# Designs tried in a protein design run: designed miniproteins, single chains, continued (4). Part 80

Each design is a single chain, and the fold is of that chain. pLDDT is the mean over its residues in the fold that is shown.

## One batch from the design tools (miniprotein)

Design m14783
Fold by ESMFold2-Fast:
Structure m14783 (fold): chain A 105 residues (1-105)
Amino acid sequence: SEIDKLIEELKKVREELRQALASNDVEGMLKALEKAIEIARKALEYARKHGTPEQVRELELALSTLETLYKLAKEHPDDPALNRAVAEGAIRVLDTIIDILEKLK
């Protein structure tokens, strides 16, 4: 199903973020964040058609958070502590999106 595909894509990107975090790979982290934002946009579109207004609001907040984290990491590529915090934050946001989509099944 479309929702199962979105969940699997999010799990894959979450693993890519974990690998980038473990290797201090800023470029890999930014690429994973770009993918996460694209999948989160698709998840939001799905929720607008099939979810509740509350689920839509939660996904809008999650997407906004990912976009903020991406901007922050892109503006400070030479700050390892900040980039680690961004990756950790993004992983938590992806966990939230996955939980919301699982409830939409």
Scores: mean pLDDT 89

Design m14784
Fold by ESMFold2-Fast:
Structure m14784 (fold): chain A 84 residues (1-84)
Amino acid sequence: ATKEEAEKLKEEALKAIDEGDVEKAKEYIDKLAEMAKEGNVEAAEQLGDLAVYAGAKGEEEVFEHAVEKIREVRKAGVIPKEVA
């Protein structure tokens, strides 16, 4: 979808991580991964940010889920924008 939609999903995921809602955080991460697989580079970048944040907060299950989704996106051929 859009850059704004990807950013909103990231904000909701960050809030879920802060609240300890692992299941809801995974749901938003899944939505971002689907957008990224459809070619939304912004969604792929937001997945990276979420993985870093979950790791920093000690939310291991959310971190592992985000890393797995990033790997799936990379296998689908989506490259982060900074790799020009």
Scores: mean pLDDT 79

Design m14785
Fold by ESMFold2-Fast:
Structure m14785 (fold): chain A 58 residues (1-58)
Amino acid sequence: SARREALEAALLAHERKVAEEDAANPDSPAYRPPLPEAEVRRLAREVAEALEAAAEAL
């Protein structure tokens, strides 16, 4: 779905930004490591499906 694709793109862009900030600040520990792409895609699908199911139930 378009929502799932948008969420995947947004989450991947966010994780890339987090990884870049971690690399730029070696003396500042990250709150959490960036998620691998496979996990990001899985989460995006699950969230998008839950949102679509909730919208359908309204």
Scores: mean pLDDT 69

Design m14786
Fold by ESMFold2-Fast:
Structure m14786 (fold): chain A 73 residues (1-73)
Amino acid sequence: MQEQLELLQEQRKELVEWLKSKGVPQELIEEIEEKIERIQDLLVNKWEDPEAQEEIKRLMEELRKLLLELEKS
């Protein structure tokens, strides 16, 4: 749990810096940050809930798709 939170926070900081360096619109950066915050909230408050684990998986897949599209651009 502790290691997962530290990794997620580090990835968030690195990701935001990278997005800003690429000139990504603030609106899209905010959308990405919102998805990350939702994942963090679910991990902290709902780690025992199988439905929350499914939502985390979906949010992770959505983040991956967004990042892949940004890499292509």
Scores: mean pLDDT 74

Design m14787
Fold by ESMFold2-Fast:
Structure m14787 (fold): chain A 67 residues (1-67)
Amino acid sequence: MMELTAVVAEKTETEVKVAVLDAQGRLLALVTFTPDGKVKEVRLFRPLSPEELEEAERLGSEKAKEA
């Protein structure tokens, strides 16, 4: 399985943008969340498998809640 990392790229009162990177630090996706952790938008920069997409959304949601 691909090792994914989520990093908060931007936080405002209305949304949190989380960058999802692969093990090499390449940008895979930018996921925008509401402040309560619900997915608002997903921007894919590379094709992800359904499994990788689920993991990316999970990691991003946890990061958004921590931010």
Scores: mean pLDDT 76

Design m14788
Fold by ESMFold2-Fast:
Structure m14788 (fold): chain A 118 residues (1-118)
Amino acid sequence: SARLDELKARVKALFADKSVPSKKKQMAATMMQVTTEVATFAEQSGDELAKELARELLELTEELIDLIENNASMEELEEVVRKMIELLREYKEKSTDEALRKLLDEKIEELEELLKRL
């Protein structure tokens, strides 16, 4: 996905920027990883719910990167991370695919752990 590659390049640019706090970099990296893994699952499986989820995760990840680039507060960034967790929970409930449900559980746990360490 061209959009996924563009977002990856933007995250790389954030990591090169010494003015960006490490916590904000970790948020961008973790959301990018979640989005990448769901998008990869969608491509490999052809699962339509996973494809829809991947598109919505791309939008949330782009929102987070835009907020970081505009020096938004940690509170605003944490709200975007919480939205991603809620979205993953919603799609897990809609899915009957055990592999997708397991992937989403793992990504929810990673995002919840991220929020605890901020």
Scores: mean pLDDT 91

Design m14789
Fold by ESMFold2-Fast:
Structure m14789 (fold): chain A 67 residues (1-67)
Amino acid sequence: MSSEEVGELIQEIAKILNEKGKKITLAALGLLMRKVGTDKEKLREAVEKLVEKAKDVITPEHVRELL
């Protein structure tokens, strides 16, 4: 994956989280990227599920439970 594609995915995640008033830890973000990879549709779906499960901050435990 190019650094440009990674940057675009991170910006998309940040946009979804900001719109929902949620945050994500670096550990959770890394685990999410490892589980979902480069599929933008799967990544977006996973982030939406994580947003619904987490109250304020998405943690690695939330990623493990949903993915």
Scores: mean pLDDT 75

Design m14790
Fold by ESMFold2-Fast:
Structure m14790 (fold): chain A 88 residues (1-88)
Amino acid sequence: MEKYVSKTKGTEPQEVPFYVLATGTDILLIGIEEDLKSPLTSESLKFILKKSIPYAKKLREAALNKDKEKAKEYQKKLIEVLEDEELT
């Protein structure tokens, strides 16, 4: 429904603080490392997590460097890996 649609007028873009994004990515990477180390984690999940690591690392680096374009790129790639590979 159009009630929530804002035209591309430069609205809606609450900047995600790079500090928050970097911290969240660090927590994600620690979780991935622990899951890869766990014998209870399935092989399919380990495969997905291993594929996500390079994008999570690049997202963290982009956030620390305050690189808005790279942060958006790697966040999108990370979501694509986690969502698409989970279904296959």
Scores: mean pLDDT 65

Design m14791
Fold by ESMFold2-Fast:
Structure m14791 (fold): chain A 66 residues (1-66)
Amino acid sequence: SRVKELKEKAERHIEEARAALEAGDKKAALQHLTEASVYVMGLIVLGAKEEAEPLLEEISELGKQL
């Protein structure tokens, strides 16, 4: 499903952002968080709010570390 595809893409970019932050690469982390945000907005547009909410929380928390 498109919801599953968008969720998997958002999760992948969140994972990459976390790894980039651990490595001290804030530029790469910002790029991955931006990509993840695009996919999460796609989930919201499709009405998949329950799937989107925990991903938005993760993006917000990682973004505070930039």
Scores: mean pLDDT 89

Design m14792
Fold by ESMFold2-Fast:
Structure m14792 (fold): chain A 65 residues (1-65)
Amino acid sequence: SAVEEEAERRVAEAYEEAKAISEAEALRTQGDVARELGRRYPEIAATLLAKGADARERGDALEAA
């Protein structure tokens, strides 16, 4: 759907912008953006929130290393 495509695009853009600083921060930012978009668009929330949680967990793991 158009909403899902827009959400994926914004998540990807947030990742690329944050990656200029650090990869851990980029993954956390990607996860946070995905969670926020999931709250705004309940129809795609389950998929987007799951992807966001995964990205954030990976970012937190890199930050801890």
Scores: mean pLDDT 72

Design m14793
Fold by ESMFold2-Fast:
Structure m14793 (fold): chain A 93 residues (1-93)
Amino acid sequence: GEIEKLKEEILELLEELLELAKSGDESKIPEQIGLALRAIGLALELQLIASPEEQAEAEELQELVNEFILAALKGDLKKAEELLKKIKELVEK
């Protein structure tokens, strides 16, 4: 459904952001920020359309997305990869 599509789009954006962060190319920081803002927007949209039963999972996803973005942009790749794994587990339910 629409929620599943939003989850998939968020995951794709975060995977692309991580690959750019792994490159270590500072010229790609604006592109990383653009991907981050898009992912935050989609996670917010997910919260707005989530049913009461889905709200807790949508909030957890938003928190993980925010933590992932900060880790990736700071160059904490180990933390970013671990957070992405948790996001994948939450999305692939």
Scores: mean pLDDT 85

Design m14794
Fold by ESMFold2-Fast:
Structure m14794 (fold): chain A 76 residues (1-76)
Amino acid sequence: EEEEREVDRKVDEWIKNLLERMKKLGINPKPAKLTEEQVEEFREKLREAVKNGKEISFKLSDFLGMLELEKEREKK
């Protein structure tokens, strides 16, 4: 309950950071659907990272890579 709220706050902050990065990358395939689906996927991965207590820096790089890959897939 309380812990879930704290995790949600951290996830929200990450989503905000990702959104800002997406703006820079110019990702515009399907903003409404893409953002929701991506958020759900990232949320699960983020939870695993928090549970393990590992450094999130590495995970952030992976998320950015996945976002770019999806953009390329739409172009293809």
Scores: mean pLDDT 55

Design m14795
Fold by ESMFold2-Fast:
Structure m14795 (fold): chain A 80 residues (1-80)
Amino acid sequence: SLLDEARAVIAELEARIAAETDPQRRLYLEGIRSALQQALDERAPPEVLERLIRLAREALRANTVEATFRALQEMVGLLR
């Protein structure tokens, strides 16, 4: 389910945050985790949740500060 996928991605984000040595990237990853958690808490529509999950996974794969920031900005935009 999308809820199980979201929880799995949050767990991956928490593991990456714990291992992240770049303080700027860690801050952005925490923002991404918070945005995804907010979507779950507010019961965002499935299409919004699916987009947020995809953006979070893109940030995790890209592994750069710039890509992580772009993903965070898009996720925040989706929640306004």
Scores: mean pLDDT 88

Design m14796
Fold by ESMFold2-Fast:
Structure m14796 (fold): chain A 88 residues (1-88)
Amino acid sequence: SEMEKLMEEKRTLEEQSKNLEKKIDEVARKLSELMQELNDLKEEGGDKSRIEKIQKQVEEAHNTLSKLEDQLSELQDKAQELELRIAK
């Protein structure tokens, strides 16, 4: 049944979305920790070399979050399209 295939695809997309949300949460947690460390180093007059290293890690974490959020958005759009097809 075409309906059964669409329902299976929707379930797969929902599972992929949940997995991406977990990855986003993990990267966001790491980013929060890095930002806290960066703020502490800046306020305490820490080594500029260490500050630059943490800033690079913050930038890399932001880039990873943006990529994962884009992937989640694409999966959500695809799930919405499948739901509209199922409703017809």
Scores: mean pLDDT 85

Design m14797
Fold by ESMFold2-Fast:
Structure m14797 (fold): chain A 106 residues (1-106)
Amino acid sequence: AEADRAAGLEHIARGEKAYQDGNYVEAAKHFEEAARLFERAGDYVTAGAAYIMAGNAYLKSGDYEKAAEYFRRAAELFRKAGPEHQVLADQAEEMAKKYEELAKKK
């Protein structure tokens, strides 16, 4: 729905501001909500990108476990978007694996 896309874009803007202000957990929550709104609108590519933003925000907060979780969610959404997005899905999966291993090392 257009209302979902508009709300998603507002959450991206709020998340970007929170990220710039160093409020990384707040930024991640805005990017998570944006991803849900874009997924509900059927925009799997933009939803995947929003989960990449959430993962990066958790990475900045030092939460490697959460970062890996959201990179994995992004990979799933890029796969749902179609085979033309396989490179994005593979890149997100590699990011998930990297930070999942780093989370195990303290």
Scores: mean pLDDT 89

Design m14798
Fold by ESMFold2-Fast:
Structure m14798 (fold): chain A 80 residues (1-80)
Amino acid sequence: SELERQQQLLKEHVEQLKKRLRELDEKDRELAEQFRQRLVAVMRGILGQPAELRRMSQEEVERLIEEAAEKVIAQLREAS
């Protein structure tokens, strides 16, 4: 139940980030799509470690997602 709660929070955070990037879909669709794909891959890696995830606090999990998102943004910026 706690693991499921953390997974739900991660999904909600990802959806919120996608929502904030929605304006880019018309102006920079390719960049937005690359961001989405990379973020999904990172999320899959994190969610695929249930034992590790259970040991983390909600704040720690949220921090990991923010750090992962920032890393993806930095990589996309360098690629441009």
Scores: mean pLDDT 62

Design m14799
Fold by ESMFold2-Fast:
Structure m14799 (fold): chain A 87 residues (1-87)
Amino acid sequence: KPSLIEAYEEFDKEAIEILKEVKSEEEVKRFQELLKKLRDAMKGKISDMDEIMETMREVSKIIAELPEEKRKELREIAKRKNEEVQS
C-alpha cells in the first residue's frame, strides 16, 4: 500500500497531466514547483510555515481557476488515492 506521501506524489503526477491539457508550459512548471515544495515540507525538508501556507494558497488558487470538468477529474483522483491509502 502506498504511504500518504507516495499517494500525494502520485496525485501530483496525475494533476500535472491534467494541467498540461489546459495550461501553458510555464504555468505547468510553476505548478510542479509548488507541488514539489509542499511534498518537501511533508518530508521535513521545509519548516517555514509562512512559506508552506503561501504555497498551499497558490496551489488552491491555480486549481480553483481550472474549468469545472478538470476540477472534477482532480477530485476523483484525490478520492481514489485516499481510498488506496486507507485500504
Scores: mean pLDDT 79

Design m14800
Fold by ESMFold2-Fast:
Structure m14800 (fold): chain A 87 residues (1-87)
Amino acid sequence: KAEETSERYSKEVDEMLKRGAPREEILRKGIEILRELKELNKDNKELSELLEVHEEALRLMLEGREEEAERLYKEAVEKKAAEKAAE
């Protein structure tokens, strides 16, 4: 079920990006899905880190600090992608 939720996460976020959904909506969706994944695996540090990044980015965006929110989110995503590519 965790794997199924992870696949839905990737698909839903990708579809939102393709349709040009606002960053706030994408962040809110990411937080929702990450919370569901964390409930399925409470000891997963990576999920906790991603959730914190998404929540911080959403807070920055709601404060009108959109550039900082996008930078934080992009850096976190690129770091995780680079780590996976290096393996």
Scores: mean pLDDT 72

Design m14801
Fold by ESMFold2-Fast:
Structure m14801 (fold): chain A 74 residues (1-74)
Amino acid sequence: SPLEEIRREVEEEVEKVLADYKAGKITPQEAVTRLNEILARAVKRARELGLPLSDIMRLLKYLQELRDKFLAEA
C-alpha cells in the first residue's frame, strides 16, 4: 500500500540519519534538520496521494513518535 511504502522509506531514511549521527559524521543540528525534512516530505506525499484521513492521521502519529524518540536519543 502507499502508506506502507511511505513508512518503509521514512524508516530507511531515519535509520541512515541516526547511523550517520552515531558515527559522528553529522552534527546534532544537521541530524535534526534532516529528520524534519524527511518527516515533512512524508506528510506532503501522503496528502498528494490522497490517502484516507484515517491513514494520514495514523502516519502523523507514527512520525511524531519517531521524531520524539530521535530527539530523546540525539
Scores: mean pLDDT 80

Design m14802
Fold by ESMFold2-Fast:
Structure m14802 (fold): chain A 118 residues (1-118)
Amino acid sequence: SAPVVVGRLTVTAEGSEDTVTLTVTVENLSAEDITGPVRVSVYDEEGRLLAEATLPPVAAGESRTVTLVLPASEALGRRILVTARAEDATTAYFAAATLLPQVGKTSTAVAPLVAYAK
């Protein structure tokens, strides 16, 4: 079966001289619950893990948000990759968004949350 878009990953980055604050929202826009936890991971351009968080399961039509704070030295003016991953007994879910945090600017990236049958 083909992968199906079931929702949306939204990442908003606010850069300062000391920190980059990420607001990460995972929306389930489908009629089916995501019953597993959603793992949010932030990577640099070299694939190093900068931050991670776990969201509780996202029911049909619901959304979950988490805030992550990164040192400016690791994320400001550097391309970052934000992924959301979830898994239940029958389905794997994935979204990935990239953005470049900058001082004094709000950046937003939006990516599809895609369901893959196992």
Scores: mean pLDDT 90

Design m14803
Fold by ESMFold2-Fast:
Structure m14803 (fold): chain A 103 residues (1-103)
Amino acid sequence: SVGSNESGIKVEQSPSSTTVKEGETVVLTSTFSGTPAPDVAEWLKDGKAPEGATVTVDVLKGKSTLTIENAKKSDSGTYTDVATSTVTGESVTGGGSELTVVD
C-alpha cells in the first residue's frame, strides 16, 4: 500500500496483508520515492512502537525492512512506516501492512 504527501514524497508498504503461523519469520518492506526521497523509517504497530521487531534502512536503495523472528499472536496488527526526509523534514505515512499470526 502507498502513502504520499503534498510534496510528492511517497512510501509504499508490502505486503498490504499477510497471514503467518506462530514461530515463522515475518518480513515487511517499505519503498521510498520522491525528491528528496525519505531516508528515515519509523515503524509503528497500531500506532505504537513494535515490540520484538528489527528495523533496517537502506538509504541508497530507498528501502526499509521490518523483520519479526519467531512470530507470536501478539504480533498481529497493522504495521505502518512513517518515513521522513531529513533534507526537508517532511514525513509521509505508508498505507500499512496488516499481519495476522495464527496457530
Scores: mean pLDDT 83

Design m14804
Fold by ESMFold2-Fast:
Structure m14804 (fold): chain A 72 residues (1-72)
Amino acid sequence: DLRDTLDQQIRDVQLSMQQQSDTVLNITRLQAQRSSSESDRQRRLRAGQAAVRSFDQAGRRQISRLQQLRDS
């Protein structure tokens, strides 16, 4: 039914968010490790953290909308 479908979509979004976060953090760590200076390293780490926060926020908004549809 629709409720089960929405529950599955919520789980899929949660899994996607976790996978995207892990990927960005892994790439960020590798790039930071290859940095030519401490300033460059910190800039890359901050950029990666900002990216993770941004799509985490977007994902949580999407989950909230799906939950509203499920519970309506």
Scores: mean pLDDT 84

Design m14805
Fold by ESMFold2-Fast:
Structure m14805 (fold): chain A 82 residues (1-82)
Amino acid sequence: AALEEERQRALEEVREWARRNGVPPELLERIERALERTMDALERYQEVLADPNASQEEIEEAKQEVLEAYAEFQALMNEALA
């Protein structure tokens, strides 16, 4: 599916970037997991928003998961660039 192709492209881009910038393998693994978690959380959030029967609690939970995943991804990317 197109979404899976986009996911694989994003992961390949991160791996090439890490290789060119000498990012340690253990940090790259953490960055890859954080990116995948962010993409999964965003997909769930979009699904919850599209559901007219979703509770406010479900919407807030899904939103919080996106924010937490994205913050971890940003922190790891900043660590890699330092």
Scores: mean pLDDT 82

Design m14806
Fold by ESMFold2-Fast:
Structure m14806 (fold): chain A 92 residues (1-92)
Amino acid sequence: KPSPEDFELDVEVALLEIQLAIAKKTFERAIKNGDKKTLEDVKKTLESILKQARELLERARQAGASPQIIADVERLIKDAEELLKKVEEALK
């Protein structure tokens, strides 16, 4: 049962997923090239994505968003956290 609220949340999730996909590709290139500065930039980007995703999860829960939207945000948070750990290990 699509609501206007669910649609807006879906769009925000999709935009964060695109940002995460860009960060992941940037990370892969930085690892290949030994670009420590780019790895530090990716870390900051992932911290920003995680902050936005956690705020979106709270908002989605308060709005009574569909279980699918909640699951998509939770998956996005998990994927971003896993990538952040890889970036932090690469910066050692």
Scores: mean pLDDT 87

Design m14807
Fold by ESMFold2-Fast:
Structure m14807 (fold): chain A 140 residues (1-140)
Amino acid sequence: SIEEDVRKLVEVTQKEMLEGIKTVIPNLSEETLQKIKELLEELGKEIVDTVKKNINKPPEELRKELSLLFERTISKIRQILLSDPNVSEEQAQKVVNFLSSLAGKTVDEIIKLVEGKISLDEAIENVKKHSKKVLKDVLS
C-alpha cells in the first residue's frame, strides 16, 4: 500500500538523518542523540498520517503540509543541538543544511510515490544517494 511504502521511505530517511548528524558531530552526547531520535520518530508518524489524510487532495497541498512538518522538526533539532555545550554554531548550521536538503528530497520522493511515478526501491535509492552527496558537501 502507499501508506506502507511511505512508512518504509520515512524510516530510511530517519536513519540517514541520524547517521548524518552523528557524522557532522561525532562526539554528540547520548542524551542529545536520544532527544533527536524521538523527534524524528514523531515526525515519521506525522508524515504517514498527513499522507493518509491528504492522498486524494492536490499534490501541492500534500507538499505544503510535509514541508511544514520537516521545517518545524528541523527547527526543534537545531534548538536541542545548540543547548548542548559540546556543539558549535557551525556544526549546528551544517546539520540544519544537511537535514533541510534531505527533507526536500524526501518530500519530492513521497509526492512521486503517491502519484505512482516511482517505485519504493527507486525512492529509497534516490534518498540514500542524495544523503551521501549532501553530507559530503556540508563536510567540505
Scores: mean pLDDT 91

Design m14808
Fold by ESMFold2-Fast:
Structure m14808 (fold): chain A 90 residues (1-90)
Amino acid sequence: MLTAPSEEEAKELALKQLEKWLKENATEEEIEKLIEEARKAREYLEANPEKIAEEVAKLDKSTQLQFAASLAIMEKLLELEEERERKEEE
């Protein structure tokens, strides 16, 4: 298969560290700041998907793995924002 195991492992490790930090050490202000940054990054990616893909393709494999992990973190933070908004609204 074309899927690289090291990429999945990098994503899993990053998400595991994020979840641990969110449960044990994160302050509300820190979470809000990260969510805001994730939102801005997502908007930029959606506006320039082809340009981002071209830039990522030029990167070394280790940097590509870091980028994939960063995307996973961003998606998780945006999911957390939606869950928190629902709980505060209800």
Scores: mean pLDDT 75

Design m14809
Fold by ESMFold2-Fast:
Structure m14809 (fold): chain A 89 residues (1-89)
Amino acid sequence: VEEWLKKNEKNIEKAIEEVIKENTEEDTPKALVEQMRKVAKFFVYGLLLPEEEQKKLMEKLGLPKEVQEALLNGKTFEEIVELLRKMYS
């Protein structure tokens, strides 16, 4: 599965960008767009990692503490996106 993710990295990146495009408008703050991209990347690459490695990935991506707590509590991508919108509004 890890090898599959690595081989399909370009297709995964395209899917992430389409999700970002569907959830953003022209006037969406750039900081919000970048945080959404980081969260989407965590959902794709983080799901198969042990808890310690998930935490390292969240730190490496620079996710806010509130987003990290929501991810550890099993919040969905949609719920995290709404949290980010509230934080950057």
Scores: mean pLDDT 74

Design m14810
Fold by ESMFold2-Fast:
Structure m14810 (fold): chain A 62 residues (1-62)
Amino acid sequence: MTFEEALKKAFEALGADTLTPEQLRLAVMLFGGDKDVADRIVEEAKKRGKTQITLEEALELA
């Protein structure tokens, strides 16, 4: 499963338009996505002061 596929499945399974950085990390790990990519996205989101991340934002940061 690619990172993008894992990310899409995470948002779909949670029924959410946005996730917190911590929720995003856990969801990506649950669906077999790359943990290093997830950690990078979380760090970038925190640097930008984001408390909620959309699917589109997460894909751009990947």
Scores: mean pLDDT 76

Design m14811
Fold by ESMFold2-Fast:
Structure m14811 (fold): chain A 95 residues (1-95)
Amino acid sequence: MRTVMLTVYESADNVYRLIKTVFDEDFNALSSETVYQTQGDFQGVVDKLKKEVDESLKNGEKVIVVYVQDGAIVGVKEVPSGEEAADFVEEQHKK
């Protein structure tokens, strides 16, 4: 089973980046790409994250969401749905 890690990077000036990293069964990185980047549009990041999570789950992949603020990991969660991924990142964003 492949694992997909979706990392939300939040930096100063409301810059957000969503990075998708795909791992094989042994956790070797197969790919890593920025799938979304925006300034000031946190809702756009949430919407893109939900879509990426739901697509990965439909493919039978395990999905882990990581939230990074100012270079520090503030949260990590395995998510069963795009909705739970959205709820998780919204909670981290408010911290």
Scores: mean pLDDT 84

Design m14812
Fold by ESMFold2-Fast:
Structure m14812 (fold): chain A 69 residues (1-69)
Amino acid sequence: MMAQLIAALNQTTSMAQMGRVAIDFIAQGGVDVDAAIDAVRQRLTDMGYGQASIDAFVSGLRQQIDKVI
């Protein structure tokens, strides 16, 4: 599951796509929430996003996950 999540994240080109991919994999129950968030943080870092932008996005993503899970 994590390898599939990482592969899917590598195909994303926007924060919105990354959020949808992460939520879909978490909802399937095969991925740890913290591990999925770390994978998203790494992808955003690789794409050149600043720490403040990454933290804001991850905070919003965590709120979405907490509502669904």
Scores: mean pLDDT 80

Design m14813
Fold by ESMFold2-Fast:
Structure m14813 (fold): chain A 87 residues (1-87)
Amino acid sequence: MKTFEELFKQMEANIAEVDAAIAAARAQDPSLDPGTEALVRFFAFAGYSVEEAIEAAERVDKKIISDPQELARNLRSLEAIRAAVAA
């Protein structure tokens, strides 16, 4: 069983990795959607890994966004973050 301290450190590590990836993606494309960035950070805070957080954010956007142009913009932001993680 993970202690509270171990769980908290894992959450901090996940958030730091997400923040670094978002910063790298934004340096390449400053037009990234802030709402998509916040959603990825939210899942990282909930204990998701960076990859899991990106996938969870994509699933949420596909479920709730009915405007195809808004969805396309958010998906582009997620792909930019994913590319920054892979680099």
Scores: mean pLDDT 76

Design m14814
Fold by ESMFold2-Fast:
Structure m14814 (fold): chain A 65 residues (1-65)
Amino acid sequence: SALVEAAKELYETEKDEKVKGTAEIILYQAELHGDELVEKAMKEALKNGGSKGSVEGAKKILELA
């Protein structure tokens, strides 16, 4: 899946531990709930705001996917 691959790539290449942690969470959520549900939740979170690590990680994953 595109989100799983993007999250895995970010997890393996990112040096910021907070962004890396966000990538691991998104990978886990996409494996449990599927890409479409997680992508929708990520886009809504970006629209409404979130923590710095969550916002940066979500943006990078959506750019890679």
Scores: mean pLDDT 78

Design m14815
Fold by ESMFold2-Fast:
Structure m14815 (fold): chain A 66 residues (1-66)
Amino acid sequence: ETPAERRASVYAEAIRRLLKEDPEFRALLDAHQDATVAGDSATAAANLQKFTERVLEEARRLEAER
């Protein structure tokens, strides 16, 4: 595996885990989609930032355990 492929796999695993185990993460994703559909760019951007931060944190945890 290339480093890029490994990083993509870790991020995909982080997202899968969060979607299964964290109802707050699912609610955040839904809120981002709702804001995007409504055209609320500021709320969509804020929710996307929180989404990204959660994925990065979970990816770091998975990376540290390997």
Scores: mean pLDDT 76

Design m14816
Fold by ESMFold2-Fast:
Structure m14816 (fold): chain A 94 residues (1-94)
Amino acid sequence: LIKEPPKKIVLEEEGAEVTVFIKVSPEDAGKNILLVKRDKVTGKIEVFQAPSTTQEVSVKVNVGKGVVEFYARVTDAETGEVIEEALLAEVIFK
């Protein structure tokens, strides 16, 4: 993964959708790229699979009112072992 400082996003509109971008480094090609959404209010975790690529991956997700963290997770395609995780964004919906 190409590591950038986590983004902080504040939303004020009901029913907001966010697009989350994962920047993949060349060494991550052929591995499983996952987007992990964690709701800090409810504790609910949702996982979205994305195709492995050497390019940027985008995932559109709906966020409810509260605080949500988005993480990129890289796992080995054969073993499922977690290789790398990075916090991408914190979304605050007031």
Scores: mean pLDDT 68

